# Ledger of designs, part 40: designed miniproteins, single chains, continued (3)

Each design is a single chain, and the fold is of that chain. pLDDT is the mean over its residues in the fold that is shown.

## One batch from the design tools (miniprotein)

Design m9364
Fold by ESMFold2-Fast:
Structure m9364 (fold): chain A 94 residues (1-94)
Amino acid sequence: KEAYEELLKNLLEISKLLSDELFNGFLAYISKLLEDTPEEEKEKKIKEIAEFLKNVDLEGIKEHILANKEGLKKILKELNSPIFEKLKKEIDEK
């Protein structure tokens, strides 16, 4: 799906700017947003997230993640998500 491929591309670019720990926390946050989204709205939510990440400044994203690192670590520890596992596998294979 086009929106999903754009999300992966944007996440891959962000992964180059962050440590594995910080990136996994951010990925867990995105995955939680998608898990909490009703199935009929997931495609729209994926597109919204992908467009947001494409248009936001990567330096600004990095600063925001660093400012929220403890919250992101908590989400990562508590999250059990098939979406997280799928996204992480696809990014790790790049």
Scores: mean pLDDT 78

Design m9365
Fold by ESMFold2-Fast:
Structure m9365 (fold): chain A 67 residues (1-67)
Amino acid sequence: MDLSRAFSLLSPEERKLMMKNLKNADSHDLDSIKQSMLDGAKQAGASEERLQQLQQALDEDIQRTRE
């Protein structure tokens, strides 16, 4: 799955926390990956608008992979 768009929106702090969460997530489950990224952003103090931007980017990356 190509998550490049979503990864481009993440700050260095959000990426760091997301990667830590991914180590504990089931890496073959796309929903677990998406949730780990969102949880990492929340832990980094992301606002509601930031979380919505990240969620949209993740949905776009997933849709692009399915197209």
Scores: mean pLDDT 70

Design m9366
Fold by ESMFold2-Fast:
Structure m9366 (fold): chain A 92 residues (1-92)
Amino acid sequence: MKAEEEAKRRGIREALEELKRNKEFSVEALVEFARKYVESEEDKELVVEIARELGFPEEVIRALEIAGDEVLKGLFTGESDEEILERVKARL
């Protein structure tokens, strides 16, 4: 489990570095990122922590936190990608 957590942390960091390198800060890109890496509240906090460590703009960090929150809600409600995206946009 700890080795899997370490691998998850590395995967999140690499994916965030790729988003930053490609300038993929659209709401759509951040929601897709959250869908791949956020499966729990702990994952959401980890994403926000690493994004801050990497020097992401505060607006992007806020958008990632909102995207993670709405993706987590979607996991329990079964709402569509479009519904999650609309909810994230409404909170920005």
Scores: mean pLDDT 79

Design m9367
Fold by ESMFold2-Fast:
Structure m9367 (fold): chain A 80 residues (1-80)
Amino acid sequence: SIKEKLKAEVEELEKRYLSLFQKYNDKEGIEDVKYYFEQVKKIIDELPENPTEEQLKKLDVAVTRLLVFANMKIEEIKKK
């Protein structure tokens, strides 16, 4: 199903970001990343089996905001 595919993609992305923050020992970044990925997973879990384009766009916006936040945090860590 599309929900299973989206959940798998988000879980894979979460693992990659968590590994990066763990490498830099950023406990706050790890907690923030877990929180934002949990919110995205909640959105996916609430989707119907046949989500509308509007529902998928809302998910895409949420994922994009998460990625922007995570990448900003990574750049801050790299400057130390």
Scores: mean pLDDT 78

Design m9368
Fold by ESMFold2-Fast:
Structure m9368 (fold): chain A 65 residues (1-65)
Amino acid sequence: SSSKEEIDAFIKEMAREIVKELGLPEEYVPLAENIIKYVILTSPGDPELIKEKAKELLEEYIKNK
């Protein structure tokens, strides 16, 4: 188990990576963080699977906006 600070840092780093890979502005980082948290709660798995699922959900959200 990691401390809350380590988990928060991990999520933020993953969120920035996803936002950068999708070519989105930094304003989307908090949204990506929330999506990652949602994926962790609903779809347990490896970090790579979490990242891929979160990226897919963020893309779908933007497309439907």
Scores: mean pLDDT 80

Design m9369
Fold by ESMFold2-Fast:
Structure m9369 (fold): chain A 68 residues (1-68)
Amino acid sequence: PSEEELERAKERIVRDAKIWLAILKEDPRMAALLERESGVTVEELEAIVAGDEETLDKVALRYIEKNG
């Protein structure tokens, strides 16, 4: 992917991660559904929100490969 595509994917993923963590705080049972449907774990979401650039890069590339 281009650098711009990767940057946009990262921004979207960070935003979505914050939304998913908010959902999981209200209903922790959604964690299994999230992992099954998207392949993203709660641990990956927490790492992304905490600023782990390596995890963010891996998830963003995986997202682009699957959806782009």
Scores: mean pLDDT 77

Design m9370
Fold by ESMFold2-Fast:
Structure m9370 (fold): chain A 90 residues (1-90)
Amino acid sequence: MEAIEEALRETDEAIRRGDVAAALEHARRGVELLESIRADLTREQKMWLTAARTLVDIAENMLKKGAPRDQVLRIVRETRDIIAAILESL
């Protein structure tokens, strides 16, 4: 719980700084931490987690292809919101 909350806080801080690489790294860590407790999640939470994982993969691919940083940050923010929603429902 605390580790996922820390990952969200670090994602938010990186987004505020415009540090796309750091924001993406922290968001991926949050997804990976939720994946480690996947068996304990509800069906709806698992669907949201799958969506968050997909968004992180999309953002990572976009960053590698040189997409505009603002577009990558938008996807990272969407991922962050999904992780936060899962946490609030735990």
Scores: mean pLDDT 86

Design m9371
Fold by ESMFold2-Fast:
Structure m9371 (fold): chain A 80 residues (1-80)
Amino acid sequence: MELSEEEKRLAIGWLRMLVENDLAYRGTPQQDAVIAQGVAIINASNTVAELRQLLDDAGLSPEFKALIEAAVGFARALGR
């Protein structure tokens, strides 16, 4: 199950929205860093399996992994 370039673009948009509206990140110095890290992982991934592997390898918090997976999930639901 491959991630298209359109799905990656949509996922990045969803990630920005989710992080900017998350009380743990909103208005913190980490907001932009978290978005940049998520964007890098999404862009490096060609499949959902590869995305999950990169999230695990990056040692991200369960909460941040959930935000990235939610963003990709929303993008894929709309990019059918």
Scores: mean pLDDT 77

Design m9372
Fold by ESMFold2-Fast:
Structure m9372 (fold): chain A 59 residues (1-59)
Amino acid sequence: SNADKLRAEIDRLEREALREVIDHLEAYQKTGNPEHLERARRIVEEARRRLAELDAQAK
């Protein structure tokens, strides 16, 4: 169903965003470079925006 497709896309985006955030947080722990924190923040902000768009479609 359309709802199943939307849920799968949401799950995929959540998983991808989490992986990218973890990668940047691990890089920050290793290097201390604050650019990795800023990148992680941007990834979270973009993921929230995209998830809100998909949630609106799932009405």
Scores: mean pLDDT 83

Design m9373
Fold by ESMFold2-Fast:
Structure m9373 (fold): chain A 90 residues (1-90)
Amino acid sequence: DLEKKPNIEQLLEYINQAKRAFAQGDEKKAKEYLEKAAEYAKKVTLEEAKNSELSPEFYAFRLLEAAELAEKLGLPEIAEIFREKAKELE
C-alpha cells in the first residue's frame, strides 16, 4: 500500500516503533525510528493535531515520552525537536 498517511499518524507510528525496538534491545533501530519520528514532528501542525481524533495534549504527551527515549539513546538534538513540538501543541 503506497498511500501516504497524515504526518501526525506517521509521527505516532514511528514513536511506537522506536519504543518497541528499544524494548527488544535494538538501540540502532530505535534511533533510526526516532530520527524518522522527528522528521514528521517538524511537519505536524497544531491544526492537524486539533483535527485528529485525539487531543493536542495527547500528542504533546507522546512527544515528551519520545524526547525522554531520545535523551536515553544519546540523541539530544532529536529530543529538543520533540520538546519544542510538544510545547507548540500545549
Scores: mean pLDDT 84

Design m9374
Fold by ESMFold2-Fast:
Structure m9374 (fold): chain A 78 residues (1-78)
Amino acid sequence: DEVKKIVEYLKKAIEYLKKGEIEKAIEYLRKAKETAKKLKNEQLSQAVIHGLDIAIELAKKGKIEAAITALESLIEGL
């Protein structure tokens, strides 16, 4: 299940963000984005990819708490 795989990648990304391992967190977010491209529902795929792009941008800017909140909200919406 692609949705389950995305959720697991997002949980790993949150774990690494909390540890300050930003590069590893972004790697998992990129894996989630690639998996989201394989979702059969194109509208859901686009929404997930958009949310991931926002979270990656926040993480790159050092806005770690905002990135975590965005990812937790994304998981709740899945």
Scores: mean pLDDT 87

Design m9375
Fold by ESMFold2-Fast:
Structure m9375 (fold): chain A 87 residues (1-87)
Amino acid sequence: MAREELRRRIYELLKPYIEDKKGAELAATLGPALVKLYRDARAAGLSDEEIEEILAEVLKEEFGFPERVARVIARSIVNLAKTMLGE
């Protein structure tokens, strides 16, 4: 998977949850979709660090999060996906 394709998938996945959903709904419904995204990215040869960086870029550039906040959220998403996969 190219970095640009992963950026697009992250944006499309997160947009309805960030713009239209509350935190409780994000925790309840987004988890499985994030796990799938993480698995697909890893299968395509991207490292955890690369996936985290691309997530942070999308959160900062597309959703307007401050850099520090975007990096923390990106790391939390990767850690959540790994935990849900039993890693």
Scores: mean pLDDT 75

Design m9376
Fold by ESMFold2-Fast:
Structure m9376 (fold): chain A 66 residues (1-66)
Amino acid sequence: SKEEKARELEEKVLEWFRSNPNASRQEIHQQLSKLADQLLDELGLSPTEVAARLQELAERLNELRA
């Protein structure tokens, strides 16, 4: 399903952050931009749904970085 695919892509981005604690701002931005493009173009999610998913991902990332 699209939901399962989206969660898998989000989890891969979180795993990348866990594996790259010293990643530059540019590298982080590149990963998030790639994720947004995949959610919009490959899965066909609306911009509103993509924004909501990126917000949840940001919250999970903040928990990992706290």
Scores: mean pLDDT 79

Design m9377
Fold by ESMFold2-Fast:
Structure m9377 (fold): chain A 92 residues (1-92)
Amino acid sequence: SKEAEEVRERAEEVKERIEELKERARELAARHPEVREQAERMIEGLEGGEEEVERAKELAETDPEAARERVEEVERGVERLEEQLRALEAAA
């Protein structure tokens, strides 16, 4: 369905953003060992988000509304992690 396609496209966009944030967190940890543990926790949170968007993609054909809600929840989590990463980068 068109709704399922929109959910999958949105999920792929979120996955790309997660991968970019994971790379930034790894780079920060490499340059600033003092924040390594915090960066590693952020990566763990981002990996959890990747798992949730994969589940949403699987759900999209059966229940596109529930799938959309899962993607939106991951998007909110990613936005919070990005803000935390920016604050950590500024403090380092």
Scores: mean pLDDT 87

Design m9378
Fold by ESMFold2-Fast:
Structure m9378 (fold): chain A 87 residues (1-87)
Amino acid sequence: MTLKTQVLDLIDTLQTRVSGKSSVLENALSELESSVKEEESETVLKELLTALKQIEEELKNGVPLSLILNEVEIQLGVVDIYRAVTA
């Protein structure tokens, strides 16, 4: 598996877990998926993979979806900042 494929597969797993539970979180995950498809930086993808693995464990442990949303929004911000700086 490529690093990008691992990140996309994990986003898909998270989308499945939150499906029907929070439209805001579903939208944030869809935006993150679109951003990842355009991302070529291994550094960004590796850090994102680490963060998403943590988010998956938090979802399994019953952390509130509002806190999960905040963490996903932070990752969206990280990807956007990296693109702005590296463009």
Scores: mean pLDDT 80

Design m9379
Fold by ESMFold2-Fast:
Structure m9379 (fold): chain A 56 residues (1-56)
Amino acid sequence: SDLERKRVLDLYNEYKKKADDLGNFIKKNPNAPKSVVDEYNYLRLQADSYKKQYES
């Protein structure tokens, strides 16, 4: 349904923004702790998952 598709798009946009923001932080802070890098990787995987759902 259109509502379900919008929900998936909203989740993609939310995770993508969080990943992009954290990615920018890591780029500016090369000594970022492993926990921050792990969070970034998690956010990218979530964004990619929702993108694939939206595009299917």
Scores: mean pLDDT 88

Design m9380
Fold by ESMFold2-Fast:
Structure m9380 (fold): chain A 97 residues (1-97)
Amino acid sequence: MKEELRREAIIAGAGATVSAMGYYVTAVDTDGEEGRRRAEELMEEVGKKLEEAERLIREGEEGEKGVELYEEAKRIAEEAEERARKAYEEALKEKEE
């Protein structure tokens, strides 16, 4: 359970990063400088969430309450992934029109 939660948090963080990069490329291609500005704002938001998740994972590795900290890290990483994925999907729809 504990290692599974840690693994899931890391996978969600990777998914968030890939989706945020996809959004950056798509938004810049569609809207140029305005798209880049929006993508940079998303990357800052996602990056802050992933930094918090990483902090919780580090605390969980050193302490007896690792399960609770890994659950919180997973939740935050999954929220970051969902946010980035939705932005990327919306940008792809805009590009099609």
Scores: mean pLDDT 82

Design m9381
Fold by ESMFold2-Fast:
Structure m9381 (fold): chain A 61 residues (1-61)
Amino acid sequence: MTTITVNTVVKAPSREEALQKGKKLGEELAKANPGWQVDDVRVTPLDEDTYLVSVTLAPKP
């Protein structure tokens, strides 16, 4: 089976806030996709207030 990765750019005052936004996105994506679960959430700083959030979904066992 393959994984699905969703990349989004968020504005946040800190990396911690960007990670929280990513976790919330992951939760909503998992709810919308019943056969999938959140496998990973990554945050990469792009600028002082801008972060790339990558949420990876994997199929449930």
Scores: mean pLDDT 81

Design m9382
Fold by ESMFold2-Fast:
Structure m9382 (fold): chain A 101 residues (1-101)
Amino acid sequence: SMRDARLQAEVARARKELDEVETELNSLIEKYNQLKDKLTPEQRKKVEELIERARRFVEAARTALDNADVDPEGSVQTARALIEEARRLIEEAKKIIDEGL
């Protein structure tokens, strides 16, 4: 149906958004590992806590999208909220790294 086609398109879009935030997180982790020796122990602890929280939100978003065959609308809504939270944490970690340089 047209509704099913639209929901499948929204699921596909959410999966792309998840791939993008995973790429952003991996880039952050790589940058952090290259620069962590220039950060204070307090800054390192905060960045590591933010990275770990972001990773958990990314994993939760993936789990939500794995349920999309059963509940496509709810899965997309849940995944997007989790992706937004992961992005917020990634940006917070980037600010700490930039302040430490």
Scores: mean pLDDT 89

Design m9383
Fold by ESMFold2-Fast:
Structure m9383 (fold): chain A 94 residues (1-94)
Amino acid sequence: SQDELEEQRQRLGKARDDALNNLQLSNDLRQRALSGNRETQKESYEQLQAAYQQVEENRRLALEMGDEGGARFLEAAGEHVRDNAQTVKQAYDS
C-alpha cells in the first residue's frame, strides 16, 4: 500500500541520516584521538565501537527491508568507521 511504502521510505531515510551522522562523528573522534592523550584515545575508541554497532544494526534492517542499495551504503559507512577505529587503536597501542 501507499502508506506501507511511505513508512519504508521514512525508515530508510532515517537509516541513511544516522549513517551520515555516524560517519561525521567517526571522523571527529579519529581527529580528536590523534591530537589527544591516551585517555582521549581510549574514550574515542569506545565511542567508535558504539558508532560501528549502530551502523551494523541499520545495515541489518536495510537487508530485512530488501533495500540492497541502502545495505551497500551502510556497509561502506561501517568500513569507514572501522578504519577510523583501527587507526585510533593503533595509536593507543603504540
Scores: mean pLDDT 81

Design m9384
Fold by ESMFold2-Fast:
Structure m9384 (fold): chain A 87 residues (1-87)
Amino acid sequence: SSELEKLLEETIKEIEKLAKDKSASRGEKVERILELLGRLVKAAKSDEELIEAYERLIEASKKLSDPWVSTFVISLAKLEIKSIKEE
């Protein structure tokens, strides 16, 4: 949906900002990332649409300058895809 596409673009931009933010703790970054991913879940109209959004998030996250933020987001998105597919 156009709503999910817009939220995905906003989510990627916010995660890029978190990757560059030297003032935020890792705990604060985790809480914000989980909030952002929760918004994608609520906006998705189907499991297929949500999986596609997570796959695009993984590809965008590979380009992040902060390896911890990159690894955390990629790992979480992969776990969510696995959970959806195994149900």
Scores: mean pLDDT 87

Design m9385
Fold by ESMFold2-Fast:
Structure m9385 (fold): chain A 70 residues (1-70)
Amino acid sequence: SSLEEQAEYYRKAAENAKQQAADAEKTLSPERAKKVKGALDSLAESYQKAAEELRERAERERRAAEAAAA
């Protein structure tokens, strides 16, 4: 439950960062957009990795609980 909630939080944070990166490319000068996009893309990658790791852990704990209940 809490792991799934944390994974969803980081998934949404990653999508938000990707959207901000896309908006920066459309609204800023090329040089400024490159700097802002680079930072936001790195942030999005970090959040996506965190979300995947938390989801993987939640799945493992769920399977272990199911096996123990059998």
Scores: mean pLDDT 82

Design m9386
Fold by ESMFold2-Fast:
Structure m9386 (fold): chain A 86 residues (1-86)
Amino acid sequence: SEELMERLKKELEEALRKAGYSVDSITYKREGDYIVITIRILGVRHPSIPEDVRAIVEKLGYPDAEVTAEVDEDGNTVVTVRIPLK
């Protein structure tokens, strides 16, 4: 489980950087019936960020993932990916 999450983290980081995003951090935790991945992207606010993240997690086997994006106090984009556990 943790190895899979580290792999997902690395693949998300690589794919987002290849798409031109400045990834500051990717963290994950278990939160009840969800695995929650938090991605912090510096400076660039782009409407396709949630779509790009969704496409990556779907390709990695998580089509039911919930993807949301918000702007933090520093003006960076914070993407939250929630993966439901059965």
Scores: mean pLDDT 77

Design m9387
Fold by ESMFold2-Fast:
Structure m9387 (fold): chain A 95 residues (1-95)
Amino acid sequence: LYATPEELVAGGRGAAEKARQALEDGNWSEAAKYYTAAQLLGVAAVINGHYEAAAEIFRHLSEVEEHGYQLTGDEELKASAERWRKRAEELEAKA
């Protein structure tokens, strides 16, 4: 919560990239860990009024869940990805 918007975006993107790689490797535990880290950074950005940073992080979360859907066919991941995308669009409108 003491990070700059740039630090939050860098951390969130890094965590999302690691989550995506873990999904490709079949390491669901590692994917969940990094997904949660990215989500917490996005929420921290919202709480601190960094709406553009939060929107970017939530777009990365949407991409991770869309990738998970492509690997598993889990419709809940597809629905969740769409919710993150819409939330990112709403936050961009506030920035």
Scores: mean pLDDT 85

Design m9388
Fold by ESMFold2-Fast:
Structure m9388 (fold): chain A 88 residues (1-88)
Amino acid sequence: LSPKEKSELVARQVGYEIAAIGDDIMEERSPNPEDREIARIRKKGHLLLAKVTDWKIQGKEVPQDVLDEIKAYEEKVKSHKSWSLTLE
């Protein structure tokens, strides 16, 4: 990876970690059990996206089972139109 590519991936990794913190707060503080469950799924998805980004920074191949797990979390969250696992 070039220094620029590495910097961009580090910024993306930090973004996913911040998103996971937000999801954790929503899981803890939301009065609605459905919103807590979606926040829990989002948190797992964002933490996996951060891990995948770290592997890319290290030049490692991302295992297919991890990509499949992220996709499963995205599909569960997709039913809530206001929610996404990816940063805008």
Scores: mean pLDDT 79

Design m9389
Fold by ESMFold2-Fast:
Structure m9389 (fold): chain A 110 residues (1-110)
Amino acid sequence: MKKQGVIVISDDLAEAERLAAEFREAGHYAVALPADQVTKERLLAAIDEMVAAGADEITIVVLSPLTPEQREALLEAIREAVKRGYKVRVIGRDLTPEERAAFEAAGAEV
């Protein structure tokens, strides 16, 4: 199985940490990120660290609604990661059609 680098974003940190632990138990790299800590710099730092550790693909799991500012930060991080040649997937519990289209336009698989 290819190793994924997983970033779990939620306003419920306990839920995000539990899911990240499940991905780590499955042999993947994973980090939980509180929604209020979603910045382009924080996301890219986590992505770069996981890729350097051996992640073949990046999966971003969005478990709670993002503010417009958090969504823009995520879009900018995705665009930069894709530009660096990283394969990025976004999975979201409540992604709107507009959000899905924006992530796909940024180069992510949704």
Scores: mean pLDDT 83

Design m9390
Fold by ESMFold2-Fast:
Structure m9390 (fold): chain A 83 residues (1-83)
Amino acid sequence: SEEERRRRLREVLLEAGVSEEEAEATTVEDLLAELERVHSETAKQSEEYRKLYELYKEFLETFNREEVEEKIKEIHEKMEKER
């Protein structure tokens, strides 16, 4: 789900040293979900939203899916060690 992908991105940001508040304020995936919805019906007439959607795809490729999952695993293991 989009919420799950947003959570994964947030955890990657936290692992990268971004604060919880900044990571929580990160709206890239939420914005992408919104743009994808708009793009499907109206944004196809808008080059601006099309470019933003393409940036979204490039952003997801920058975050390799295996790397995102591995970062989530590392964060969970770190939390277990702290307990």
Scores: mean pLDDT 56

Design m9391
Fold by ESMFold2-Fast:
Structure m9391 (fold): chain A 81 residues (1-81)
Amino acid sequence: SELDEKLIEKVEELLDKYNIPEEFKEEIIEAIREGLENKLSPDELERRIRTLLARYILEHPEREEEVFKLLEEIGKVFKEL
């Protein structure tokens, strides 16, 4: 749907803004597309993204502050759904 594509575009823009590596970005976007196909709620989609970004922080703890800002901005996008 148009709303689904706009959600994906907004999340992709945020991942790019916060310099998330392309490989990890692709994994997150794929998880969102799969979740949308399976009719997951906005809360369940947000939780999936949080889980994937938590894994990213595990190997890059120096990026924790920036990734928390990213999660805050993603949360705002999902609250508007």
Scores: mean pLDDT 83

Design m9392
Fold by ESMFold2-Fast:
Structure m9392 (fold): chain A 118 residues (1-118)
Amino acid sequence: STLTASPEDIARAVAAFEAALAHRTELPEEVREAGVRAIRRLIEAGAPEEGLGVVVAAATVGADVEAIEALLEALLAGHSQAEALERAAEASSDERAREGLRLSAAAIRRVAEARAAR
């Protein structure tokens, strides 16, 4: 096996993503599918569990497919969660999605600052 995680680990991560979005029936199917693909790619690349949370956050704030793909590429390149969300915002053509993604990035930065005990 050339995968960094087992097929069972990938299936669990995808199931967790779908469960997190189960109450978001208004989300477009193509965005849900893009999120599932991003989770699979992140787990296969050995990316940590925090990648799942960031993909869920992006989908929840109305990220389009292009934003989810930009988020995945930034995370795979080793960017922080906040940086990846900022890049996803830049890739989105939807002003509402851009605003939501930037607010999500700002929230993550605030939590990181609080955890640093400054």
Scores: mean pLDDT 77

Design m9393
Fold by ESMFold2-Fast:
Structure m9393 (fold): chain A 86 residues (1-86)
Amino acid sequence: MKEEVIELVKEYFEVRAKHLPPAAAADLRRIEKTILEELKNASDEEILQIVDSLISGLRQNIAQHPDDEEYRRLLEKAEELREKLK
């Protein structure tokens, strides 16, 4: 599960970076690195909270970029992981 969440986080930030200019994408990559460091020693409860935060972010990104099917795919994957973590 932890490895699946790490992969989800990486995919999320890659898709999001595509919608931003290079300077903003660099700032986004710093946030990604912080989240990935937090995941290293995260408890199952903390991992669930990170997944919930990603779901919230994905819903906002879908509303702003409705034509990007990658965000919908990532949302479905995040919701599946959340159910497994409960």
Scores: mean pLDDT 81

Design m9394
Fold by ESMFold2-Fast:
Structure m9394 (fold): chain A 64 residues (1-64)
Amino acid sequence: SILVGVTLSEPVTPEHKAAIEALGGRVVVSDGRTMVVELPDDPAVLDAVAALPNVESVRPVTTA
């Protein structure tokens, strides 16, 4: 799995959290317009997150 920082153009909504979970991810923390999420290490999942409405940036972070 990979940790990803997601910045939104609007405050985090339950719909964004549900979309992350539907992709097999987990929301680790959310604050204002920012989420840190754990995703499968799969480029297709990362691309799907980046394509969500109101997503401004997605920054993968791996701590190993």
Scores: mean pLDDT 78

Design m9395
Fold by ESMFold2-Fast:
Structure m9395 (fold): chain A 85 residues (1-85)
Amino acid sequence: KIRELLKRAQKLILSSGASVGVATSAALLLIVAGNSIDWGDREEALASLEAVRELVEEAAKRGEISEEEAEEILKLLEEIEELIE
């Protein structure tokens, strides 16, 4: 279920070592993605998920999130993306 995956991704991001700015931005983008999916706006949903992916990758590069945490989050984002198709 897409909503369960979105909530799981949000929980992982909020419990990670990401800065408050990164965690808040990612959480808001996941809400936008969920709303876009509900309204059938595939382009907006994918754009929001890609923005979350970029935030997570940059946080991992800065050492805010472990590589293991980043991989787990990115896997969830990929699963959500596949379900939108």
Scores: mean pLDDT 83

Design m9396
Fold by ESMFold2-Fast:
Structure m9396 (fold): chain A 120 residues (1-120)
Amino acid sequence: SLKDWSEALLQAMLDNDQEAFQALFADPERLAEFRAWFLTFLTEELGLSDEEVEELFDAVLSGEKPPSTLLDTIVIGLHEKYGLSPEEIADLLMTKFNVTDPELKARLLAYIEELLASLE
């Protein structure tokens, strides 16, 4: 299901599991849907260029960059542009990915807190 797929994607990004990440995008329809959503989110919400977003996504799909790079870009962008707290970012991402697993939310929140603390 789309929910199971979204949960697996978030897990792959949190775990930096490149093989799992690539396997999720083996379906061309899922690849096209996620690429369109990701491009729209990063360009309209975070103000990145289409070229920057496409280069980032392709670098992660190819294995040049770890899957967490996509998550890092979203988290840092939301924090810098909108001043969102770690909990607000976690809640937004859970909503955007349609994820309801409380264990995944806890892992995501811990990841965001550690990432943003590392930038201080």
Scores: mean pLDDT 84

Design m9397
Fold by ESMFold2-Fast:
Structure m9397 (fold): chain A 83 residues (1-83)
Amino acid sequence: DEERREYQRKLNEAIGLILRAIGTLIDLRLAGAPEEVIKEVEELIKEAVRYFLAEDYDKAIELAERAVELGERTLREIEEKRK
C-alpha cells in the first residue's frame, strides 16, 4: 500500500501549500503589494486548485510553491523598503 501512502502524503502537502499560498495572497493585499504580483499569485493559486481537483497533486504542489515563493519574496521587498 505504498502508492496509497504516497498519494495521501502528496494530498496533504498540496492542501497545506494551497492554504499557505492563500494566506500569502491575503498578506500581499494587506501590505499593498503591486496589483501585477497579486494577480500572478492569484492565478497560480487558481491553477494549483484546478490540478488538485484533478488529483494531479505534483502539479498542484509545484504551482502552490511558486505562489508562496513569489508572494514571500514580494513581502520581503516591501519590508525592506519600510526599514
Scores: mean pLDDT 87

